Designed miniproteins, single chains, continued (3). Designs and how they scored, part 47

Each design is a single chain, and the fold is of that chain. pLDDT is the mean over its residues in the fold that is shown.

## One batch from the design tools (miniprotein)

Design m9615
Fold by ESMFold2-Fast:
Structure m9615 (fold): chain A 103 residues (1-103)
Amino acid sequence: PLPELVFRSEPVLVPPGGSAVFELTAPPGDALVEVRAVKAEPTSQPVRIRVRFYVDGELVAELEAVGADSAFAGELVPGGSRVRVEVRNLSDVPVTVTVEVYR
């Protein structure tokens, strides 16, 4: 089957140089936790983010993503794990960040 969206966080506005933290419990079975950052306003500046994924308190991935209008970073996590996602906005523009979980 195609991956199914099982959870989406409320969007968080993150100013330039700011950060946001999301905590969740992964659904049963392996899941993809994906961060989506989108420009909050029209601008020529790119979106750049750094994302850290922690699983049961351990840092498992540190990713940087860049895009013209949006940036995405994801990590596969084991089912039932406690997931902490830290997002830093490295852009010169504010971004709206959401976390989505796919199974």
Scores: mean pLDDT 86

Design m9616
Fold by ESMFold2-Fast:
Order: structure tokens, then sequence, then C-alpha cells
Structure m9616 (fold): chain A 95 residues (1-95)
């Protein structure tokens, strides 16, 4: 079956947070993946997309601020644009 993995963790303020995304067991109906990072207010701070031919990518969140928590969402899409699976992780910014 499809397995989606998103690395969460902690980062110090002002450092770039690197999120690793890994996918395995990709079924033939999944054609695209989208990765988004949202701040606590729901603002998009970083995003990328990749095709079902890739199994791992990295997303970088820049200019991190102490006290922020970023929500990272990985979504898998079919050829009709439907979300068929999601995984979520958090990145916490420390002083």
Amino acid sequence: GLTLTVSGGTVKEGEDATVTVTVSGIPSNVVEFYVSALDEKGNLVASTSFSASETSITLTIKNTKAGETYTVVLSAFDANGNVVAEATATVKVLK
C-alpha cells in the first residue's frame, strides 16, 4: 500500500528547517505529490510538488522564528486532482 512519510522536528530560530518527504508503494492511480508548510495562522511559507517517479524530496523552510510551529502536509493526487492520501508533521522553532 501507499506509504507517506514526512519528517518533523525542531529547529533553532533563524536556521533553515529541512523537511524530508519519502513515498513508497505508489499505486498506478497516484500521479502527483504536493508538499506545503503552513504557519500557525495558516499562511503558506514553503511548498513544492513532485511526480510519482520520485520517492524522496526535501522542502526548506527559511527565516524560522522562535515560538512558531509549522505544519507540513504531504498530499497524494490522482489524475483527476483528487487527494487520495495525506501525511502531516510539525516543525517547532526553539530559541
Scores: mean pLDDT 84

Design m9617
Fold by ESMFold2-Fast:
Structure m9617 (fold): chain A 77 residues (1-77)
Amino acid sequence: TDLSVQANQQAADQFQKLGPGMNLQVYNGTPSQNLQVMVDSAQQSATDLGLNSNAVSSGVQSIFDGNMSDVLNQQQS
C-alpha cells in the first residue's frame, strides 16, 4: 500500500513535467487498484493533451517494475 502510494506520487510528478494539465490520481489501495487508477487518470490526461494514451498505459505499468525512465521513453516512441 505505502509503496504503491509512493509509486503513484512519483508517476504524478513525472507526468506533470509533460504539461500543466497532466494529472494522476493518488490512491491508497492495493497495487492492482492503484495501477488501474493511475492508468485511467493518465489516459484521460494524455488524451486531453494529445498524447498517445496506449503508450502512456504501457508506461504506467512499467512504474511498478521501478523503471520510471521507460514511461517517458514509451511516450516518445
Scores: mean pLDDT 54

Design m9618
Fold by ESMFold2-Fast:
Structure m9618 (fold): chain A 79 residues (1-79)
Amino acid sequence: MKAEEERKLKELEKQYEEALKELDNHPDPEAVREDARRTLAHREERKAEIEERIKKAGASEVQKKGMKYILELLEYAIK
């Protein structure tokens, strides 16, 4: 079980890297940047809301890492 979670964490990291490349190669980077900027403005509320739901559902560390990568992608997209 633990080894499976570590594998999923590695897969999330690779998916994160792929998503960064997709943002760089997106045909409409300005639209992505605007959407990310708007989302980032509400990131604290969204993060708190998601964390509340995750705590009630008994989320894994993999889900927490996924949340962190989403926030990092949003910050990258607005650059």
Scores: mean pLDDT 69

Design m9619
Fold by ESMFold2-Fast:
Structure m9619 (fold): chain A 65 residues (1-65)
Amino acid sequence: AAAKAIYNAIKNFLLSILKNEAAANTIASALLAAFLATLAANSGDSVAAALAVVDTVIAIYDALN
């Protein structure tokens, strides 16, 4: 549930900026893979992993503005 929610939130955010569904889907899939890798590295702490990915996406957005 958490991984899917993060994927959908990131995909919708990217769609609002990029206006390109294929690009948004590709980037969201890469970020989901990073989330799952972080989850595995942090002994299944899905909340910590989700927050780390979200913080990274927000930081990228802020750097572009």
Scores: mean pLDDT 68

Design m9620
Fold by ESMFold2-Fast:
Structure m9620 (fold): chain A 70 residues (1-70)
Amino acid sequence: SHMTEEFLAKLDELLAEYSKVLSPAQVAVMEEARARIKALLEADPTDLAGMKAVLEEAGERLQALLAEAA
């Protein structure tokens, strides 16, 4: 669907912008999440539950990295 294409384009745009300010470890987490979301949506563009699970896992890993930096 066009919404899936727009969503993936926005993820790519945000990753490119945030990679300028994120640490290499944080960038790696975001790149892994993006690749997994892309693979999930290419297999089943309606797999919102799978996409949510990937984002939640990535969020937890980013929070752990931020806590280590404090």
Scores: mean pLDDT 75

Design m9621
Fold by ESMFold2-Fast:
Structure m9621 (fold): chain A 98 residues (1-98)
Amino acid sequence: DLAKKVAELLEKFIEKAANMDEKEIEETSEKVAKAFEEKFHPSKEEVEEIKEKTYELLKDIKDNPEEYREEFEKNKHLLETVDKSTLESAKKFLEILL
């Protein structure tokens, strides 16, 4: 079940982000921006935006891990309503982060 696999990867991602130090947050944000740049060839401005948004997300998860765990448990069943192509993209993205 693809939805179940994506849910497992999201749970692992939240736990990884919750335990990141500042350096790991910065390095992961750079890794995400680089992967996005290599795959999609976006503008320099778009690369910087992806890096900033990823940093903000990781920092927010680290600062509020319980909120993200609760929201995940509440909403993980909604992954079954997501189309297959979106789930495949999410799986590939999460595998890059993990």
Scores: mean pLDDT 81

Design m9622
Fold by ESMFold2-Fast:
Structure m9622 (fold): chain A 74 residues (1-74)
Amino acid sequence: FPKLSDEEIEKLFKEVDKNGDGTVSLADMAAALKKLGVPTDSDFGAELVKADTNRDGTLDFEEFKALVERLQAK
């Protein structure tokens, strides 16, 4: 999985944010990352849970950026 720049991460988040409310569901984000070729193993699920710091089942841009950075560090 190639390293995404900050600009590419922002673009990806906006592509997934279908509602335009500044948040995306864990399921929508998982599907988008899977389509980009990110490994969707058990570690991936753990990283998604860690990204949801407010435990509402959605990710804001800051949580999403942190998640992508952690996945790229694998």
Scores: mean pLDDT 71

Design m9623
Fold by ESMFold2-Fast:
Structure m9623 (fold): chain A 62 residues (1-62)
Amino acid sequence: SELEEAKKKLAEAIENKDYKEAAELLRKYGTNVTEEDLKNADDAELAELAAQGLNGLYDKLK
């Protein structure tokens, strides 16, 4: 499904440190995060931002 595809893409982008793609995905789904925000975040902060973005996405697209 679209939601599962989005989850996988976001997780892979974060894991691969592809901050541009991660930021674009999060913005597409309603999270105001920039590439610079993700670039400057540490691993724990990236995981937190991804979790928050996915929770908002899940509620919006369910």
Scores: mean pLDDT 72

Design m9624
Fold by ESMFold2-Fast:
Structure m9624 (fold): chain A 68 residues (1-68)
Amino acid sequence: DVVEALKATVQFQGHIHLIELRRARDDVDRMIQVGNNSRSDFQSMRDLTPVIQPYVDEQLKLLDEFMK
């Protein structure tokens, strides 16, 4: 299933970004940099296809919640 494969890819990318944020958490400037780069990456992916858009939005929400 192409949709399931695309969903898994977006979720994997989100997992990698969260690992980088966790590793940077003791350095505020670095955490901001990683967070901004992650948002930019997901925004680029969001425009790729309407099918993947809800899954990208889910990962962006998780990123925003982590960066609170």
Scores: mean pLDDT 70

Design m9625
Fold by ESMFold2-Fast:
Structure m9625 (fold): chain A 108 residues (1-108)
Amino acid sequence: MEKKKEELVKQGKKAIEELKEIGLEAAKKDLGAGGVIGGMAKEIEVELEELEKSPLEEKPKKAEELKKKAKERAEEAIEAAKKHPEIVERIRKVQKELEEALDAFIEA
């Protein structure tokens, strides 16, 4: 159980790193879109660190709150990047990976 949760947190961190790269790449074409995506990555990174540090009894609730926030921020990032379909597809893929990791973390 503990090792599985550690692996899921690592998957979440990898998804955040991918979002940071997407944000930097988007910023080269659209500074505003890049800023929104980068902001999403930073906010999720902070929330994931708080989830890691939380007591075991609080982790499921924190993970659900993070999942909700990540979804809301992804919708904002997708809207900001709507003129760049390739960037939108990359955001959707990373969001799905993050959501699946958080769901598995909650169930573990």
Scores: mean pLDDT 81

Design m9626
Fold by ESMFold2-Fast:
Structure m9626 (fold): chain A 57 residues (1-57)
Amino acid sequence: SLEEAAEAIQKEFGLPKEVARALARAYMAGDEETLRQLAEVAGVDPEKVREAVKKAM
């Protein structure tokens, strides 16, 4: 779920809840471009974001 994905990202990277939710939403929507762009702004690796969500779900 979106909430589980957001929590996983927040715990893994120590990001603010809003940023974690934005990354989770992009991932769940399959929006590769938005995920990459948001990850770059947040200073995290989009591949590691995907791995964190997969491990939690």
Scores: mean pLDDT 82

Design m9627
Fold by ESMFold2-Fast:
Structure m9627 (fold): chain A 94 residues (1-94)
Amino acid sequence: SRAAQEERNAAALREGLDLVFAQSGPDSLARAQQLTVEAYRAIQERGLGPLQAAVLRDALARLTAARLKTADAEQRAQIDAGAAAMLADIEAAQ
């Protein structure tokens, strides 16, 4: 069923992102950002299920928090604006 496939897709996405986020350092953060953006684009093109959307919202929050730790004042506004735009797109695609 579509519901069972959505649960499997959401679980696989969460597991993949959690493995990348468990790694420390700038390379792991860059990989997590790339995977989150790629997953978001691919899923948005096919339509977002609520469980996959929840996983992407969590990943976006984690990435935003990590990016803000090293951001200057000018970068913070751009990071917040980018995160807000992506969050709005995720909500609209459900």
Scores: mean pLDDT 75

Design m9628
Fold by ESMFold2-Fast:
Structure m9628 (fold): chain A 65 residues (1-65)
Amino acid sequence: SLAEIVGAVLRSFGIELTVQQQLLLENMTQQDLRRLTPQDLQEKFDVPQALADKVLQELQEQLDL
């Protein structure tokens, strides 16, 4: 699933999701994932600012967005 791929990418950067963040991710559509910004990753998934751009690039590559 998209949620599994995103979760795996975040874990590869040392980021572990809370139960609430996992539920948010499971309810996201492919269109929602395409609209993600580095700021959204920081605010919604607690991605560090220094990693946000790299995480977004990896997500776009892995999901072919």
Scores: mean pLDDT 83

Design m9629
Fold by ESMFold2-Fast:
Structure m9629 (fold): chain A 73 residues (1-73)
Amino acid sequence: SLKEELEKLVKEIRELAEKIPSEATRLLALKETDRLYEEGMKAIEEGDKEKAEEVIRKLRKLKESLEKVLREE
C-alpha cells in the first residue's frame, strides 16, 4: 500500500540522515522528511493517490540525495 511504502521510506531516510556527519545537513534532511511524511499522510487520508505518489517520488529523491552525500563525505 502507499501508506506502507511511505512509512518504509521515511524510516530508511531517517536512518540515512543519522549517518550524515554534517549536523546542518542532517537537521535539514530530517525536517524535509517530516514535512513530506505529513503531506503524504494527508494525501492518503484524502484519497489523493496522485499527490501521495508525488510525495513518495520526492522521498525517493531525498533518499538518493542522502546516499550521494554519504558517498562524497
Scores: mean pLDDT 85

Design m9630
Fold by ESMFold2-Fast:
Structure m9630 (fold): chain A 65 residues (1-65)
Amino acid sequence: SEFEREVLELSRKLAELWKNKAPRELIQEAIDILVEIQRALRNGADPKTIRELLEKAKEIIEKLK
């Protein structure tokens, strides 16, 4: 549930970046990682793996500022 909340927050940030005309290729890369996180959560992946994916998505979002 904690990871699901973080994914939702990052999804909202990506929606705002899209609205503000941020680079579509980087937005898509971040979306693909969020989809991977959702699949990992459904498959009961290790929390460490989910955190690493969240950090990767966050790094891409920071580049979009």
Scores: mean pLDDT 82

Design m9631
Fold by ESMFold2-Fast:
Structure m9631 (fold): chain A 77 residues (1-77)
Amino acid sequence: SENLEAAFVLNDGARLARRLIEEGYSDEEALKRAVEYALSLSDSPAVKKALEYAEKLFKEGYSAVEALLRAAAKAFE
């Protein structure tokens, strides 16, 4: 399903974001690169909607990794 695909793609994005933060990147740069990576894997409407939700959570004060993981979880609903 598109919702399951979005969840997997955003979990892969979260893994990339975590690695980038461990390498010294900021949360903002890690999120940007993770979003670009996720869109390179799938540009489906479900993925785009989940990424928009992750960006909203980040603006609300969540970390890049937490925003992506929460958006992935919401994609299952």
Scores: mean pLDDT 88

Design m9632
Fold by ESMFold2-Fast:
Structure m9632 (fold): chain A 64 residues (1-64)
Amino acid sequence: SRQDRLVEAAKTAFRQLALDPSLSKDEQKELIERYLHWLETQQGLPQSRVDELKKYAEEILREA
């Protein structure tokens, strides 16, 4: 579905941001938060899927 493609693209983007050595942890978090806001407000991604991605981002940022 369109929503599944948006979620998978977001997960890929979040992994790339978490692995970027030029970005501080605070910068990684800010960019992820802006991406999530765009998904919610511009792409119409449901809150349940946005919450899934927030948890995913918190896990990968904690491990990186």
Scores: mean pLDDT 85

Design m9633
Fold by ESMFold2-Fast:
Structure m9633 (fold): chain A 76 residues (1-76)
Amino acid sequence: MVSKEALEATTEASMLIIEAAVYRSLGEEPPEELVERLREQIARLEALLATETNPADIEELQTEIDALRAIVEEAE
């Protein structure tokens, strides 16, 4: 079962991905503040991944990290 911290972190990541997708649908780059929030969330997810032992939770955390990294890389 996903820890409360991992669930909160993945939920926040999903919300940021949706917010970034809205900007892309408008043909606009995400604001710098959103990009910084994405970077902070990547760091948080990486810290959780380092201590996670459940294979399903590891895969979910890796998927969210990869999605956030793709958005940040496209914005830079």
Scores: mean pLDDT 78

Design m9634
Fold by ESMFold2-Fast:
Structure m9634 (fold): chain A 114 residues (1-114)
Amino acid sequence: SKLKEAILNKDLKKFKEELEKIKSIEELLEILSELAKAPLQEVVGDDAVYRAVLLLTGVLTGTSLKPLSVEELELRVKAIEEALNIKFNRENTLSNIKENLIKLFEAYLKKTSS
């Protein structure tokens, strides 16, 4: 996966370019689930925005994402926002989910740069 290569190489530009090629929320969550080695779950309501953030966090940190309730997803996303000093847009659109993932990856790279 070219997206996986961008993440492993800490290449923000290539990460943005590969995200641009993804055309649906379902495709994005499927790719992220495969990369995180997490079970693919059906998206229910507005949970896709939380799931995408947590799946990318799992890829970046090597942490497994188990099936979670919407309330547990929201709580974990708030913890990530506090840890990285960022705020995610809760709008459940492909564009906003992609922007949240770019924000997460950029903040993670800044925090892990020695």
Scores: mean pLDDT 78

Design m9635
Fold by ESMFold2-Fast:
Order: sequence, then structure tokens, then C-alpha cells
Structure m9635 (fold): chain A 83 residues (1-83)
Amino acid sequence: SEEDFQRQLEALRQMTDRVIEATRAGDVALGERAIAALEEDIALLEEMLKDPSLSEEKRKQLEQLLELARESLARIRAVLAEL
């Protein structure tokens, strides 16, 4: 459902915040692994979005996930650049 999807987006935002906190606390390896995982997720989402049979609703959900993944990647990269 849309409500379940929005809860999942919020959970993913909270996960990114926890990764950032751990990385700033010295778990650089966690930050680097999170970057690798996000780069893989972005590539998969970009491939999924090439499907012309996607419903308008599914397309919007995938676009929201892609935007969140890109924002999370940028935030973690910024933290690692400060260290």
C-alpha cells in the first residue's frame, strides 16, 4: 500500500542517518560498504525504470526510491570526505 511504501521510505532515511552517525564515530568501513550498496541499488533502480510497462504509480515509487538512494549516497560521500 502507499502508506506501507511511505513507512519504508522513512525507515530507509533513518537507516542512512544511523550509517552517517556510525561513520562519523569511526566506522569508515561501514560508510564505504554503504556507498557500494547504494551504487548497486541505484543501477538496479535505473534499469527497472526503463520498463515501459510500469504503471504510473509504480514509476513514481521507483523514482522516489532512486531520489532517496542518490541523496543518501551524496550524504555518506560528504561525511567520508570530511574524515
Scores: mean pLDDT 90

Design m9636
Fold by ESMFold2-Fast:
Structure m9636 (fold): chain A 93 residues (1-93)
Amino acid sequence: MGRLVNLGKILLESSERTEERMRLHPELRTPAMERLNELSRRLGQALINKDIEALREVLERARELAASVGGRVGVQAANLARLAEEAIRELEK
């Protein structure tokens, strides 16, 4: 159980760092990157709170993003979906 909380903290720190980077370099701020970063933040909070309903919402939104965009953002969105799905399975044991 501590593993999910630790992962959630890492994701929140990463999302804050990405938001700061996009503020300093506005050319990096795309709608897809903003959606990816918001999903990463929401996943982190859901993992810390062990909120299965929030994890399911993140899973759905991450799958939508992965299907709608290609490249690195699409791959990262698919990875967020996988992490959410794994966490749901662990919490539903």
Scores: mean pLDDT 86

Design m9637
Fold by ESMFold2-Fast:
Structure m9637 (fold): chain A 79 residues (1-79)
Amino acid sequence: MLSFQELLELVEQDIKVVREQIARTTDEALKEKAQKQLKEAEKLLEEAKKTGDRRLALEAGMMLGVMQIQLSTYKLVES
């Protein structure tokens, strides 16, 4: 089981990965949707830091994971 600090560090790393994927995305509609979802994940992370709520940090991490899959699928299979 990860410590709360380790969990926050992993979520911060996932945010960096998603930002890089968004920057490399050429589909404008997908990019705009992903940017909105990223802002929501960032809000969840900030709330987790303020409250110490592990569940909010996990929710942010799960959201970022789904986004990474969606953005990766777009560049590999969408045409």
Scores: mean pLDDT 79

Design m9638
Fold by ESMFold2-Fast:
Structure m9638 (fold): chain A 61 residues (1-61)
Amino acid sequence: MYSEEEKKLILEFARKMQDAKTVEELKKARDEYLSKIKNPQLKKDVEAAAEQFIKLLEKEN
């Protein structure tokens, strides 16, 4: 179970991913949030989600 702080980070991350217009912006947001997260499982989940957003945006180019 994720903490309230971790849930807040997930929501902020999701908003940042949706607002990003370029692959570069997505990668910067990914790296920023991965540096803030201490839970290894949450890091994996966030990295996987970011990878999916990056791949989707690259295909739309």
Scores: mean pLDDT 78

Design m9639
Fold by ESMFold2-Fast:
Structure m9639 (fold): chain A 65 residues (1-65)
Amino acid sequence: MKGYTLENGEEKEVEVELISDNVETPLGKFAIGRNEKGELFAVTDNKELAEYLLKQGVKAVVRKE
């Protein structure tokens, strides 16, 4: 699955494999993805949720449409 990161305000394309089902939160849904290096990301279609998770120290990827 292709998406982009929001680390340090920069958008960079990344590919991740989804390894979990969607988790629902009050701010939207996310799944857990893993890249080829074994790094874990929260994967969402909601940019606001991704930015919130990043602020909490969680690596987040927004799904690329």
Scores: mean pLDDT 75

Design m9640
Fold by ESMFold2-Fast:
Structure m9640 (fold): chain A 80 residues (1-80)
Amino acid sequence: SMIEKLEKEIERGKKVAERLAASPDPLDQARARVVEDYIKRLEEILKEAKEKNLSDEQIEQRFTEVNAETLAEVRALLAA
């Protein structure tokens, strides 16, 4: 289910953020903040999906958009 995929991705993201935040590299710490924002946005999708009974297609669209935006933010940090 899309709900299960979101929950697994939130769990995965939390582990990534924890590892990046533990890094002495300021760039990794900045990336940790981007991943933390990503997790919050996924939690918002999960909440909306449950409250509004979103279809799997609607959830997938939101999830894809958040992933694309997060990837762009990470790439921007690496280019700076």
Scores: mean pLDDT 87

Design m9641
Fold by ESMFold2-Fast:
Structure m9641 (fold): chain A 93 residues (1-93)
Amino acid sequence: MLAELPEEQLKKIEEAFIKTLQTDSKLSEEEARERFEILLRATEVLAKLAKEKDYEKAAILSELLEAGDWEGVRLAIELIEEGASAEEIREKL
């Protein structure tokens, strides 16, 4: 998971991601950083879910990330942190 990487490697990934989004998507630096922060939070939550063997919630979050549904990712993270079931998360998406 990104959150488990050494700080130096994580910073390099962050800078590369920000630069790519600025160049390819015409996003501002602030918008690119916001996307990276969501990605980082998602990977931290995925690591926690994997440790807890909650693969159903991990699958939901992975599906949203693959779809580029950044608002869905934010909502799913919030619901997971509140202790919602996988079924409740899917119903609220």
Scores: mean pLDDT 73

Design m9642
Fold by ESMFold2-Fast:
Order: sequence, then C-alpha cells, then structure tokens
Structure m9642 (fold): chain A 80 residues (1-80)
Amino acid sequence: SEKLRKLAEEAKRLAKSDLFRAAELAKELVEADADHPEAKEAAEAVLKAVAEYEEKLLAKFGTRDVEEEEALAFLKEEQA
C-alpha cells in the first residue's frame, strides 16, 4: 500500500519531465492493484497527459504513427 502510494507520486512527478516513463509506471501501478484509489488516480492523470500529447503529435505530424526517435524529440520539446 505505502509502496504503491510512493510509486503513484513518482508517476505524477514524471508525467511533467518524462511522460513515457510515467506511462510505464502507471501501467505497472494498475497491474499491481487496479482498485487502489491513489494508483488509479495517478494512472488516470498520466493517461490524460498521454492523450494530450497524442493530440499534439497528431496536430504536428498528421499521424500518431510517428517514429520513436521523432516522437521522443517532440515530447522533449513539449515538456521544455
């Protein structure tokens, strides 16, 4: 429980600086305990940030199927 809360806080923090790592942590959090309220809240916050990023990616490139290197460069630009 305490470990899940700490991971949830970490995922929320990483959503601002490293969105892809935050998404991975959020997925692990939900897989560990989908019913934990803080894990669910953190996962929802991160998924919302991912959705916003995907909309910006689509607006920039006209597609969500962008090469990983280009997607990472765009993410770094957006998070700067």
Scores: mean pLDDT 72

Design m9643
Fold by ESMFold2-Fast:
Structure m9643 (fold): chain A 63 residues (1-63)
Amino acid sequence: MSPEEARAKTKALAQALKDAMQAGDFKKAQQSLQQIKDLLSQADDDARKAMLAALEEFTKAVE
């Protein structure tokens, strides 16, 4: 997985997690979080760094 693809997928899953949390759907939120963890476990070092950076940016920058 390229770092660019990993970043994009992580942002999509983080958005799904946020949407689920806002809806009170904790089961869906846990599923989205598990998918992020699965991507991290499959990613190489560069992709993993891109994913973590994307999660931090999403958390800090989204209004």
Scores: mean pLDDT 76

Design m9644
Fold by ESMFold2-Fast:
Structure m9644 (fold): chain A 84 residues (1-84)
Amino acid sequence: LEEVLARARELAAAGRRDEAIALLRAELRRLVEEEAPIEEILEVIDALEEVGDFSLSGLHVQRAVNTVLGESLEPFLERLREKL
């Protein structure tokens, strides 16, 4: 994960933003399919926002609300799968 995040930031810094976004979206799909920890999924969403892809930003708010209310993360994951 850390290597992918570092590579994506390097690509963005080099002006290769579309490649950075594609790399991060591929990693996000992999993490969701492998049922990775939610914290790792959120790190990739944060990195996408850093490189200029805000399409998934609303999911951060939903995750925070679900945590505060003590609700299941399943609705968050279902919405993520729909957007990927």
Scores: mean pLDDT 70

Design m9645
Fold by ESMFold2-Fast:
Structure m9645 (fold): chain A 65 residues (1-65)
Amino acid sequence: SREVGIAILAIGHALEEGVAIERIEVKGDEVTIYARVETQEELERLKEAARRVSADTGMKVTLVL
């Protein structure tokens, strides 16, 4: 399904940026990424992963820390 494909893409981008993710939810036009960050550098990588997901899918990305 489209939602499964988008979730896999989001997981892939997060892994490429070295971010530990707890959960990803895809619903309608929104992707919610649940992650724990311990450093400012990890936060910047998470933001970059979110930017790439948004750019590739056109969906709204919400981060929950």
Scores: mean pLDDT 78

Design m9646
Fold by ESMFold2-Fast:
Structure m9646 (fold): chain A 64 residues (1-64)
Amino acid sequence: GSQAAAAELVALIRAGAPGKEVFERAVKLVESGELTLADLQAAYEAEPDPAVQATLQVVLDYLK
């Protein structure tokens, strides 16, 4: 579901995936309805790693 999609996106960021790949994946997940902005926001708020959190913030700001 949407929470699993958010977790997969976080895992990609943690694995050091290029920013372009992270953004393209996030856009596709949101456009397909597999990921909600609410679940992405929840993942951002729950993220303990400040570097991963910063990347999630950039993705959220882009998709708003």
Scores: mean pLDDT 83

Design m9647
Fold by ESMFold2-Fast:
Structure m9647 (fold): chain A 64 residues (1-64)
Amino acid sequence: SVLGEALVAEAEAMLARVREAAARRDVLSQDEAKTLGLVFPEEEVAAADAVARAEAFLAQARSI
């Protein structure tokens, strides 16, 4: 669907931004993760966990 295609495009863009941040830092702050479109309850998030969350969102978007 058109909505599914738009969601996939947004998810791919988010993953690209998260991967760029992860390449520069091992840990992201909660605020930094939020600016990348990810919400975590922890004050600090492992960059690898942020990437995994973004990858999961892309996989979910592709299943629609």
Scores: mean pLDDT 80

Design m9648
Fold by ESMFold2-Fast:
Structure m9648 (fold): chain A 64 residues (1-64)
Amino acid sequence: DAEELLEKGKKAVELGNPTLAGISAYELVKQGAIEKAQEILEYARELGNEKAAEMIEKSMELAL
């Protein structure tokens, strides 16, 4: 569900997996949970993970 995707995306940011973070955000946007996808993006920015943030942004744009 959307909560599982949010936690998965945040964990992917923590573990240094930008691709999985992007995929999680993409799936959230496709489910209409844009706010949760945005939460993964803000989390990546908060941690200073520029690569994850860029991947998440591109994935969200692709999903829209």
Scores: mean pLDDT 85

Design m9649
Fold by ESMFold2-Fast:
Structure m9649 (fold): chain A 88 residues (1-88)
Amino acid sequence: PLPTGIQSIHVTQMGDYVVIIVTSDTVTQSQAQALGQYIGQQLNVDVVSSTAVDGQIIITFRTTRSAQEVADRLRTIFPDVDVSYSYM
């Protein structure tokens, strides 16, 4: 099942990778995997990893898209969620 009560998503670009950090009311490894699969399907990107760690879900993708482009698409998928981005 997907995590419940997603509050925020932060998108960071690291070369050819984008790392998404998700804050939600529920955080389990199964929810991290389900969310990673869902976002990967919606964005049509290769998911490298999806982990629940330190009360957050961290999802890593291979993509040619910028962090801003990924963030803009996530705002469409999660319209009520606070979505931000940065570059490393």
Scores: mean pLDDT 82

Design m9650
Fold by ESMFold2-Fast:
Structure m9650 (fold): chain A 77 residues (1-77)
Amino acid sequence: SAENIQAAIESLQEDLRLAQEIAEREGTPLAQRIYQLISEAVSQLTKALEANDWATAQQILAETQRQLAALLAEGAA
C-alpha cells in the first residue's frame, strides 16, 4: 500500500543518515558499501517518485532490502 511505501521511504532516509555516520566514524569497507547501497537506493527512489512511478519505487525498496540483508549477512563470508 502507499502507506507502507511511505513508511519504508522514511525508514530508508533515516538509515541513510545513520549509515553515513557509521561509515565516517568506522571507515571500514563494509560500512562504506552499506552507505553506498543506501545512498544509491535513495537516489533511484527519488527519481521514481518524481516520475510518480510507485511500482518502480516499491521494486527499488524490495531490492535494496534484499541487498542490505545480504551485506549484513556477509560479515564473515
Scores: mean pLDDT 80

